# Designed miniproteins, single chains, continued (5), part 36

Each design is a single chain, and the fold is of that chain. pLDDT is the mean over its residues in the fold that is shown.

## One batch from the design tools (miniprotein)

Design m17293
Fold by ESMFold2-Fast:
Structure m17293 (fold): chain A 67 residues (1-67)
Amino acid sequence: MSKSTRSLRVLAGAIADAANAQTPEEVEAVKKRAIDELLSLGEDKETAERNAQAAVELGLGIRELDR
């Protein structure tokens, strides 16, 4: 429960940060940070990379809709 809640908070933060990113470099930095945080919470590399990518893609999609 606690770990799952923390993972969700990391992903929610990545979504928000990706939506506010101004450059492709900032988007990649958000993704890398999310992966590193998920790994620190005990997620495996494949799951961390997949979830971080999905969160960034969702954030970018929200950014387009919110204009």
Scores: mean pLDDT 80

Design m17295
Fold by ESMFold2-Fast:
Order: sequence, then structure tokens, then C-alpha cells
Structure m17295 (fold): chain A 71 residues (1-71)
Amino acid sequence: DRLAAARAAAEAAVERAREFAERGDLEGVEEIIRALEEAAEALRSEGTPEAAEMARVLEEARRRVREIKEE
């Protein structure tokens, strides 16, 4: 299930970002943000409803990671 895999990847990315932020590794957090943006853009380019939903999941994770960076 591609959507379930996308949700799992999104949660893993958010957890990793929290670990980087706790250590003061803002470059690591920024790298996760870039990876999520790139993956979401690729999914949106597929033009299918499933890919669009997966892109939304990753974009929401990116917003959560951005908030972690701002703390």
C-alpha cells in the first residue's frame, strides 16, 4: 500500500527531525524539509488521486518539521 508507506515515511521523518532539533542540528532538519518537498513534488507530478493524497501526507509532515525547526 503506497499510501500506508507514505504515512510511515512521513512519521519517521518527523521523528528524525525532532532528534536533530534536540541536538541543535538545524542542517539535518533542513535536509529533511528538502527531502519531503522533493518527494511531494515528484508525487504531484504523477497526476493521480493516490499520488496527490500521498503528496498531501508528505507536505503535512514538512509543515510539522518546519514547526519543530522554529522551536
Scores: mean pLDDT 84

Design m17296
Fold by ESMFold2-Fast:
Structure m17296 (fold): chain A 117 residues (1-117)
Amino acid sequence: AVQLTESGGGTVKAGGSLTLSEKVSPPLSQQESVSWFRQAPGEPLKGVATITGLGGVVIAGDVAGRAHISQDLAASTAYLHIENAELSDTGVYYGAASTAVGAPLTYGEGVEVTVVD
């Protein structure tokens, strides 16, 4: 079973930046991936970013050019950084991880992000 510890939610001004982190237990290996998902008000849950243990990256079109995902395998932590925050970045962000490549994802409890003018 995977446990996720998430941090970095809160209120951000439009045009500002935010950084979210997820720590994964047991420790991440190079075969595993970590992801961020977002549920915006009135919208379905959707993917934001994924990084593999080998550094492969997928970024959703909604945040392309503004989002960066990174990981520290020794710390078993992944980071999502979003620049030039937009009102549409508002939502609950869920960290997600699997125990192996292609295995089902386990989601964290979520962190709230609110972008204000």
Scores: mean pLDDT 80

Design m17297
Fold by ESMFold2-Fast:
Structure m17297 (fold): chain A 66 residues (1-66)
Amino acid sequence: MVEELKKEAEELLKKAEEQGNKEAIELTRYALSLVELAEKSSEEMQKKLIEQAKKTLEDAKKILEK
């Protein structure tokens, strides 16, 4: 799960950088930081951080895929 989310975030970051979309870049980097933090966190905190990262990635995708 965490690996898949990290890969999706890295893929979106690459697309955002290629398009020069500053907002999408910032959101995707934030989502990546949440995933990294989740890997180092307690199980309870990991669940919260993963959920927040998913929402942030959805926002970034919506900006980038339009």
Scores: mean pLDDT 79

Design m17298
Fold by ESMFold2-Fast:
Order: sequence, then structure tokens, then C-alpha cells
Structure m17298 (fold): chain A 65 residues (1-65)
Amino acid sequence: GAAQALARRLGREAGMDEATVERLEALDSGSATAAASAIHEGLKAGLDGEEVRRLALRAAEQAGG
């Protein structure tokens, strides 16, 4: 869906490895949206790729995925 496609695109733009991007793409739409938002905000804040990945996965878990 659109949320998973956005999470995949933002994950790749953030320099995440393909295994992590595949995990984001496998999320439900709510969790994928949460992950995408976390990636966008982390990149805007100038966080490094490791911190952005951590925030994205945590946001997905909190959203129920």
C-alpha cells in the first residue's frame, strides 16, 4: 500500500540497509506510517542513520507492528 511504499522510499533515502527496508515494507499501514513519520522527523533533526533506524523501528512497534 501507499504507507509501505513511503516507508520503503524514506528508509532507502535515510541509507538503511535492504533487510531493514524489507522489514518496514512488511509492516501494516499504521505501523508503516508511524515508521515513515519517524524517519522524516529524524532526518529533519539531523540524526545519524543508526538513530533514525532505531526511532523508525520503535515507532512501528508502538503503533502495533
Scores: mean pLDDT 83

Design m17300
Fold by ESMFold2-Fast:
Structure m17300 (fold): chain A 80 residues (1-80)
Amino acid sequence: MSIEELKQEILRLIGEILAKIGEIFDLELEIKRLEKENERNPNEEIEKKIKELKEEIKRLEEEIKEKLKRIEELEKEIEE
């Protein structure tokens, strides 16, 4: 792989990470809205939805960690 190809792959991964961070932000906003609604009128469906959204955030965080690790590996290859 050329240095140019390594840099392009890093930029692609950064773009994917930023997109996932945006998704996490949107999910956190939805959770806050649902938590406020649940405080006013508690119900099991809202609690279940909050749990599902929190699990989705964890999944996105794990995907971000994997992409960050890949970027670190690619950056080490650029040292040549």
Scores: mean pLDDT 84

Design m17301
Fold by ESMFold2-Fast:
Structure m17301 (fold): chain A 69 residues (1-69)
Amino acid sequence: SEELRERAERTLEAVKKAIEEGNYVAAQFGLKDLERLAEEARQRGDEETASWIEKGIEEVKKLMEEKGL
């Protein structure tokens, strides 16, 4: 799950950059990737990684709403 965590961290950073730049398409694609990674973490029984990703998803969703994305 270390690989999942690293992928999720990179994806979350990319989504935050996309939101900052107002890139709706990139932000939406990254959000979907984060959702997939959270599901994979849960299927592997990695609840810590899944919970971390889910918190990141909620954070970026709030940022997107604030940006009007």
Scores: mean pLDDT 84

Design m17302
Fold by ESMFold2-Fast:
Structure m17302 (fold): chain A 69 residues (1-69)
Amino acid sequence: MREKLRRLERAFADPNATKEQLLEAGVPEELADRYLKARENNDPQALGEVADELLKRIEELRRKIAKEA
């Protein structure tokens, strides 16, 4: 769980992350495609929307980790 969370955060922090790297980090294909399209278009609003959705998924994972601990 913790390693998966860290991989997600690292992949999103990398401005040159490829679709393959995002998928390997556990980002859903739909979300990865939206992120890459937003980067290509230099669209800060779209990047923010993708980041918000990813943060919600990260928070769900953190909640599950806390429940198991």
Scores: mean pLDDT 71

Design m17303
Fold by ESMFold2-Fast:
Order: C-alpha cells, then structure tokens, then sequence
Structure m17303 (fold): chain A 60 residues (1-60)
C-alpha cells in the first residue's frame, strides 16, 4: 500500500534526523526488506538518498 510505504519513509526520515543508528538498521526497523529497497523508495519520495539526507540533518 502507498500509504504504508509513505509511513515507513516518514519513520526512516525521522530516524535519520534524530538517531545515530545506521541507515541499514533504520531501514529494517521501519519494515524495509533491504537497504537497496529503502534507498530507492526514499530517493523517489524525497529526491535525495538517505545518506545525503542524514548528512544534511547532521549539518543543521
């Protein structure tokens, strides 16, 4: 479901901004089967990779 995917991506973004956990750990915690799946879906939704998003959040 698109709504479920959106919720997982929101939780992933929040984890990237608010925790020191690895992108892989956060991806699995929010329900993605792989880092590759999470990274692709995240880029489609936010226009940037999870790694870039985490770097931006750390620089703020």
Amino acid sequence: DEAELERRLEQLAAGLANTDASIRTLAYLVGFKSLEEASRAFKERYGISPATYKRRAAAA
Scores: mean pLDDT 81

Design m17304
Fold by ESMFold2-Fast:
Structure m17304 (fold): chain A 79 residues (1-79)
Amino acid sequence: MIPKELLEAEVEASVALLEVAVAKAIGEPLSPEAEELLREGLRLIEEGDRAAEEGRFEEATELYREAARLLREAARLVK
């Protein structure tokens, strides 16, 4: 069974990504800093997905947590 921590981290990353997507859809274009944080966050989600598919659940959890952190920062920069 997939660890609860992994599911929580994946949900957190998904929610943070949605916050950035909503900000972009209703507001101004992302600043260069916010755009770079979004790009890095998306890469970490992709790496987390690969780690989870390979059964590396602890690594996937940390990748999703870092993605959520970067994506929340991107959302803050958009305001």
Scores: mean pLDDT 81

Design m17305
Fold by ESMFold2-Fast:
Structure m17305 (fold): chain A 56 residues (1-56)
Amino acid sequence: MSEEERKGIEEALELARKEKSIAIARAALHDAQKLGDEELVKRAEELIEELEKEAA
């Protein structure tokens, strides 16, 4: 797995948190799933859950 791909997904997660964008967080989740990184998948799922609770 490429370190550069992982960094890109981490940056997308930070951007999603800063902008409170569920769409960006879901895109990061999809990329993490394609990469097979369980840690990034979990982080993306947790962020989506947080953002959905904040939006409700």
Scores: mean pLDDT 80

Design m17306
Fold by ESMFold2-Fast:
Structure m17306 (fold): chain A 69 residues (1-69)
Amino acid sequence: SPTPLPQDEADRVRDQVTATLRAQGFTLASERVRVEVRGDTVITTTRLVFEGADGARVEVELVGARPAA
């Protein structure tokens, strides 16, 4: 399984992916966020669904981690 990104990096990747797909004619159709605490770490899983004009669908999952303190 992939190691989670630092939360600030995950946030930047989310913005970059959104901008890139929007530039390619995709629209954000849904966003789902799950937050889980594992010990002293907060894990945030963000699922994005983008849709294109011809019904093309792109799903992106981002996992970020930050300290709970």
Scores: mean pLDDT 85

Design m17307
Fold by ESMFold2-Fast:
Structure m17307 (fold): chain A 59 residues (1-59)
Amino acid sequence: MEISEEDVDRLLALFREQLAAGKSPVEAIKAVRDEAEKRGLDPYDAIEAISLRLAREQA
């Protein structure tokens, strides 16, 4: 994976923060995508990594 665990943790924290602020999941994902691009990460890989982390937390 091109993305570090630290980057995934930070992006996941942003996702949760957006939801806590009353944003929809779609808006939260958009914010994560934008942040990933600002950090020089591939947005697709970032979204996939977060999805895998969430699946592991729920399983």
Scores: mean pLDDT 78

Design m17308
Fold by ESMFold2-Fast:
Structure m17308 (fold): chain A 60 residues (1-60)
Amino acid sequence: TEERLAEALASLPGVSPETARMLARLVASGRVSQEGAARAAAEISGQPFSTVLRRIREAL
């Protein structure tokens, strides 16, 4: 699930593999919510928050 989440986030435009892995780890450890990770990834990628959140939920 963490690996799948990292891959899903890294597929977003402008999200580096390092950032994707960090966000996936923070979500998996409970330090960041799915919504928090989606907000960060949406800001970086320019994708809509709802689209990013759906992709995160599908990866988990």
Scores: mean pLDDT 84

Design m17309
Fold by ESMFold2-Fast:
Structure m17309 (fold): chain A 68 residues (1-68)
Amino acid sequence: KAITTIIILSIVLVLILLGIIGGTFYAINVLHWQISQTVVNGLAALVGLVILGFLALVAVVLLKVHQQ
């Protein structure tokens, strides 16, 4: 049950990250928000780093669940 909870939280976190990226992209292209270059660069770097670490964690959890 705990492992299932971690997997669900992991999926939810990925969906939230995708929502933030999509929402920001939507705001810039559809709503024409003016966002500073520094914020865009910082957001891209943080999102990339978080996604890489998160995918590695999810892969480890899925591997352990599959072995169980």
Scores: mean pLDDT 68

Design m17310
Fold by ESMFold2-Fast:
Structure m17310 (fold): chain A 68 residues (1-68)
Amino acid sequence: GMAAEEEAVRLITELLMRELGLDEERARRSARNIVRLLGAEEAKRLAETGTADDLQRAALRAYLERQN
């Protein structure tokens, strides 16, 4: 639901700011794109257990799978 999506966006935003030094606005934009590509549950799981690199790799994989 919307609450789960907002929580995933928040967690990923914080992770991207901490690990990549992105400002809040850019991190939040990236977080929304990642949640859109992975879904809220998977994005939240990766944010809680993984790194920014894990999230970026998973998002890229999902993007490529959706193009064809």
Scores: mean pLDDT 84

Design m17311
Fold by ESMFold2-Fast:
Structure m17311 (fold): chain A 100 residues (1-100)
Amino acid sequence: HMTKEEALALLRETADRIREILKKHGALTPEVQARIDAVLAEAERRLAQAKTPDEMLSVGLNALSELARIALEVVTDPQAKEEILRVVREASLKLMDGFS
């Protein structure tokens, strides 16, 4: 089973992958970076409070949803959008498997 530490590491790794996509497309501004950092900080706080695997999964999936929303608002390139969705989907599947 996935730990809170492993879930947070996955969220941070996923955010880093999203940042690289955004950077390639000129969309990684200080404002966008701050919004991504805020999602990760909130996820860390909520994971610390979570008591069950279902609660941990909910926190992780909510964080991934927010990261996707932020990234998809600022990119216009269809290929970048598809890459963001793929990265988020891969992370979502890992969280669902890890907290099963």
Scores: mean pLDDT 90

Design m17312
Fold by ESMFold2-Fast:
Structure m17312 (fold): chain A 68 residues (1-68)
Amino acid sequence: AADLAEGGAAAARAGDGATAARLARQSKEHSPFPEAAELAARAAEYAEGGDYEKATELAVQSSLAAKQ
């Protein structure tokens, strides 16, 4: 949900790709909103790939989608 996506964004900003990927995957699994889940899934992929800038951007978008 939004809390997990926010945590993922914070981890990605800190350069903790493993935590960012884990929280993004959990956000995808627990999100009732398809758009938020898709953004969280993509954030996890970028975090696992080491692209923390894109991971952070997508995690923030996922959090915003989950709040709307």
Scores: mean pLDDT 71

Design m17314
Fold by ESMFold2-Fast:
Structure m17314 (fold): chain A 66 residues (1-66)
Amino acid sequence: GSAKLSPLQRQAQRLMAQGQEYLDQGDLDKARELFERAAQLYEEAGEPEKAELVRQYMEEKLKEAE
């Protein structure tokens, strides 16, 4: 993959990091919201495969926390 990130991809990465912070705090609802927003930004950036990976990652992490 390319080493350069678009503005949408950078925003998605920030949302993923924030989602991780809320996940670590046990705020699963907020973590889910942020991961879903990150996936939407990857779709808007024209990277639907990355959006799918984010959704899979979200489901895995939320399942582990349940």
Scores: mean pLDDT 79

Design m17315
Fold by ESMFold2-Fast:
Structure m17315 (fold): chain A 95 residues (1-95)
Amino acid sequence: SLEEALRAVNLLGEGAKALKNGDYDTAIKKFEEALRLDPGNPFARWGLAKAYEKKGDYEKAAEIYEEMARRFEQSGATDLAAWLRKKAEELRKKA
């Protein structure tokens, strides 16, 4: 719905602000709620992966980047998918 879409956009903004401020736990919560309202939102998924990465939870970040890669590959964005898979592999080596 339009109300859910607007709420998701507001949550993305709050998550991005928390991420910029180093409040990674708040960023995670906001991006997870945005994904609950709009599961297909790539910006929410990107923000969630970045928040886990900056928190040092490399395994969770890698899992989210791999999920993004699968979704982009399904839409024909094969080069972006390959880049995300490589990023996930590099993060797992830091875990």
Scores: mean pLDDT 87

Design m17316
Fold by ESMFold2-Fast:
Structure m17316 (fold): chain A 91 residues (1-91)
Amino acid sequence: SEEEERRREEEERRRLEEEGRRDRELTREASRRYREAVERGDGKKVGEELLKEFHELNSSSTETLRQSSEDLLEVAREAERLVEERRRELE
């Protein structure tokens, strides 16, 4: 009972990590498609299609995944600030 619940929670965490990887891969592929389209002269049309795809990806992301991404960005910003402060103290 409780063992099954913990197993499901771990599986859900792995699913969220996998979804995050897929979203990043889709974004990377979209960027590549846009660059190739610009080289062909179809940048405007493909750009509009990619913008729609980005909106759909952002809308389909779970609230939990979005929150975790924001928390990670906050930690990264704090780390950069600490590095900058230490550099100033050494100068």
Scores: mean pLDDT 62

Design m17317
Fold by ESMFold2-Fast:
Structure m17317 (fold): chain A 71 residues (1-71)
Amino acid sequence: GTEAAEKAVEYAEKALEAAKKGDIETAQKYLRLAEEYLVRGLAEGGDEEALKKAAETGKQAGKVLNENLSK
C-alpha cells in the first residue's frame, strides 16, 4: 500500500541524486529498489500521487544515468 509507494519515491529520488553525481553503481541499485517498491505499491493499490511521482522520478533517474554512461 502507501508505505511501498513512499519507499518507491524515496529510492527513485536517491537513484536520481546518485545518477547526477555520476555514481552509476549506486544509481542502478536504487533504481532496482524503486522499481520493486513501485510494482508492490501498484499491486497493493497504493497512493496514486506517490506512485506517479515515483514513476516520473525513476524515469528521470534512468535518463540521467543513460547520459552519464554515454559520456
Scores: mean pLDDT 81

Design m17318
Fold by ESMFold2-Fast:
Structure m17318 (fold): chain A 63 residues (1-63)
Amino acid sequence: SMERQRRIQRLEDLIRGARRAIEEYRRLAEEDPSLKGDAEKAIEGAEGVIKRAREEREELRRE
């Protein structure tokens, strides 16, 4: 359905955004070691978002 496809697209956009955020936090931690701890927490949060979004996307694709 079009609604399913729109939700899949939003999940793909969310995954893409979270991956971009992880790359940005890794760059920040390289430039300023004092930010390393905060960057690591933010990366863990973004990885959690990717995991949940991937799981929901796979469920939608199988239905």
Scores: mean pLDDT 87

Design m17319
Fold by ESMFold2-Fast:
Structure m17319 (fold): chain A 56 residues (1-56)
Amino acid sequence: SLSAEQRAHADLLARLGEHYAAQGDLESAIAAYEAALAMTPEDAALRERLARVRAQ
């Protein structure tokens, strides 16, 4: 189970990953998404976003 603070941190990392991806910084985007996914491994939507960035 994830605390409210840990969930907020994971959300922030996912948004940071989206920000990097939008700028074309795919390496930083992947790192941020991987960090978020490590905290929320069941997050299928985040897994999908990471897969799309890796496919670029």
Scores: mean pLDDT 83

Design m17320
Fold by ESMFold2-Fast:
Structure m17320 (fold): chain A 65 residues (1-65)
Amino acid sequence: MIRAEAAAGMITMTFTVYGVDARVEVRGDTLIVTVKELTPETEEAIKLSEEAAKNFGVKLEVRVE
């Protein structure tokens, strides 16, 4: 398991715990998180995901669809 895959797993779990539907993709050293809208729960999940990405040394990109 590479660092980006480990970070993606932790980030996916974070969104699941907060009840937020999110798609997480790994592109090299970048994680792309796609959410449907920004709610307080989504913003908190993003904040925790930013901390996880920083700890794993990967970049985080957030998209709203």
Scores: mean pLDDT 78

Design m17321
Fold by ESMFold2-Fast:
Structure m17321 (fold): chain A 87 residues (1-87)
Amino acid sequence: MPSPIELGEEAYEIAKPYLPESLAKTVERQLELAKKSKDPEEQFRLLDLALAMMAGATLDAGEEEVAAKIKEISKQLIELREKWKKE
């Protein structure tokens, strides 16, 4: 199973061509903060926010297929968070 960071990076690579430059920089910052975080709950919150931003921006760009793919990655992140809470 991919790590939370790997899921965030996968979503970013998919969304990157469709993101405004300012939003891309914001997402990159959130991914960097998540990578540096030692708190799993903070990491999940940062990644969830980044995925929501990317899904919204790709939908606004008319890229419904890309937005759907990012939503699927978001579901995988939720599953990882639930597994972490049980450990």
Scores: mean pLDDT 83

Design m17322
Fold by ESMFold2-Fast:
Structure m17322 (fold): chain A 65 residues (1-65)
Amino acid sequence: MPASLDEIGLAIAGAIASGREIDLGSGVSVRGTPGSTEVTVTIDGEERVVSGKEAAELAAEAVGE
């Protein structure tokens, strides 16, 4: 099933809390950094450090394609 915005948001929250990488499919993953409110989003192998809200929007757009 395609990831919904709510599912992506929960995955990002889980990544921040656990510091683990969570694969959202379509070459998109998110990873939390311990002690930071920022999330690393990987899209087609390119990493960006952004806020949780920005990460959710970027991941949703990338997973939708």
Scores: mean pLDDT 72

Design m17323
Fold by ESMFold2-Fast:
Structure m17323 (fold): chain A 67 residues (1-67)
Amino acid sequence: MREEELRRREEEREAGSAEATAAAVAKMKELGEPKSQAEFDKIVAAAAERAREALERYRRRLEERRR
């Protein structure tokens, strides 16, 4: 295996995770403080969905840049 490839994969995973985390935090901030357990669950679900979308978008951008 190659050192540069390992480094690249680790950096990609870390960068993707950071973007996903930032997106989740931003979504939770946008929705505000939960007033009930049901609202909390909805906020968590929305944040998770946003994080997933951010990670997928990051992956697609990465693929395009490596053309």
Scores: mean pLDDT 74

Design m17324
Fold by ESMFold2-Fast:
Structure m17324 (fold): chain A 59 residues (1-59)
Amino acid sequence: MDARNRELARLIEAIQRAISEGDLARARELIAQLRARFPDDGYAQTSVALAERQIKALE
């Protein structure tokens, strides 16, 4: 995995950790960072969609 993919993975892991901790505000902040940093990445877009669904389920 190159540096870009490692950064993408770390950000996704951070989002999932925030969701598991119930920190929905932090999760939304990290999702915004993922969107800004990887706007055209299909895997990032899929990960955001999944995270948003998880957040809605916890609300």
Scores: mean pLDDT 81

Design m17325
Fold by ESMFold2-Fast:
Structure m17325 (fold): chain A 83 residues (1-83)
Amino acid sequence: SAEEAVERARRALEEAEEAAKEYAAAKAGSGKEAVLRAIAAALRAIGAATEAGLAGKRAAAEGNEEGLELAEKAVEAAGGLGR
C-alpha cells in the first residue's frame, strides 16, 4: 500500500515537473498557439501535482517518509506555475 502510493506519487510528480517545464517553454513563445500550449501544460501540471501530493501524503501517513518529500516537491512544482 505505502509502496504503491510512493510509486503513484513518483509518476505523478514526474508528469507534473515535465508539464511545468513545457508551460515555461510555451510562455516564452509568442502567438495564439503558444498561449494554448501554455494553458494545456498548466492544467496538466496542476492535475499531476495534485495527484502526486495526495499519493505522497498517503504514503507518509502509512509511515513512508519518502512520501513527505514527494508531496513537498509536488507543492513546489505547482507553486512555480503561478509565480
Scores: mean pLDDT 80

Design m17326
Fold by ESMFold2-Fast:
Structure m17326 (fold): chain A 87 residues (1-87)
Amino acid sequence: MKKKVALIGVAATKEAEKDAQRHLERAMRSYREQEGAEVIGLLVVADTPEEAIELGRQLRKLFEELADYLEKEKGWEATVDVDVKLP
């Protein structure tokens, strides 16, 4: 069965966006090439570092709840990885 992976990058302000995008793209490639995973990626840019940290917590919680649902109902191996990049 294919492993399902959701990768979420949160950039704290516009200045961190390029580094967050680079990190996300590298992680997506690693999961696809090394684990044969089916991967989705989401990059979000926050207005402040404090907003980015809170947004990262909320997104992790929501996606982990979805992963638990999919594991219970479908028997899928689902993983969530949330990375917050500060400027």
Scores: mean pLDDT 80

Design m17327
Fold by ESMFold2-Fast:
Structure m17327 (fold): chain A 82 residues (1-82)
Amino acid sequence: SGAELLEELKKEFEKLKKEAEELLKNKAEKEKLEELIKKLEELKELLRLLLETVTPPELKPLLEEMIAELEEMIKKLKEAIK
């Protein structure tokens, strides 16, 4: 079901967001930052696929917002690696 999938993706998004904030705060090792970047990019790809296939127009802004937040988190993590 689409509702169950969306709820699961929201939970994963919030989990990864907290992990990103914690790793940035603690100045985590490069390997940990790179692993989280991979997870964020995988979630972003899934959300983009859903955005392309989502039928209800009202769900598109939510997915677009989540994708934008993931892109910002990826950018911050990549900046922390350098």
Scores: mean pLDDT 80

Design m17328
Fold by ESMFold2-Fast:
Structure m17328 (fold): chain A 60 residues (1-60)
Amino acid sequence: SAEDIIKKIEELFRTLPLKEAADKALELLKKAYEDGMEQETLKKVEEEAAKLFEKKLEEE
């Protein structure tokens, strides 16, 4: 689900350096797209990932 993917992305940005977290988050987003996640749901996950990226970028 979108919630599960968002939780995984949150953990990545909490536990990994920025570049590694971003790379793995992008892989999760591509996997969700390949698995047929609806465009509107995918956009919500992307927006949440972007917020997490921005927050971590400000910390580094």
Scores: mean pLDDT 81

Design m17330
Fold by ESMFold2-Fast:
Structure m17330 (fold): chain A 100 residues (1-100)
Amino acid sequence: GRERAAELLEKAAELIEQAAEKSTDPNDRQFLKSLAEKARELAELVRSGDPEAVQHARIAATLLAGTLYGLAQNSPDPEVAKLLREAADYLAEAARVLEG
């Protein structure tokens, strides 16, 4: 349950960081790095085991997944778009794991 969700959130953060490194625009790189940091913060909330923090992380992961799907659709770089879609899929899966 929670351990698996935290691992999925960390994997999403790694993929967002890879997307940032492949982005040529410094503003896009900084924004994506901030989203990766948010994904890592959600993993820490899940690891805390606090029910309120876990519920917050579930909602936030769902919203972040939506943001990344949108960014992927608007990305001119197909490699960046692929990484963002994969990260969004991991965030959505983490939210589903936390819904039990």
Scores: mean pLDDT 88

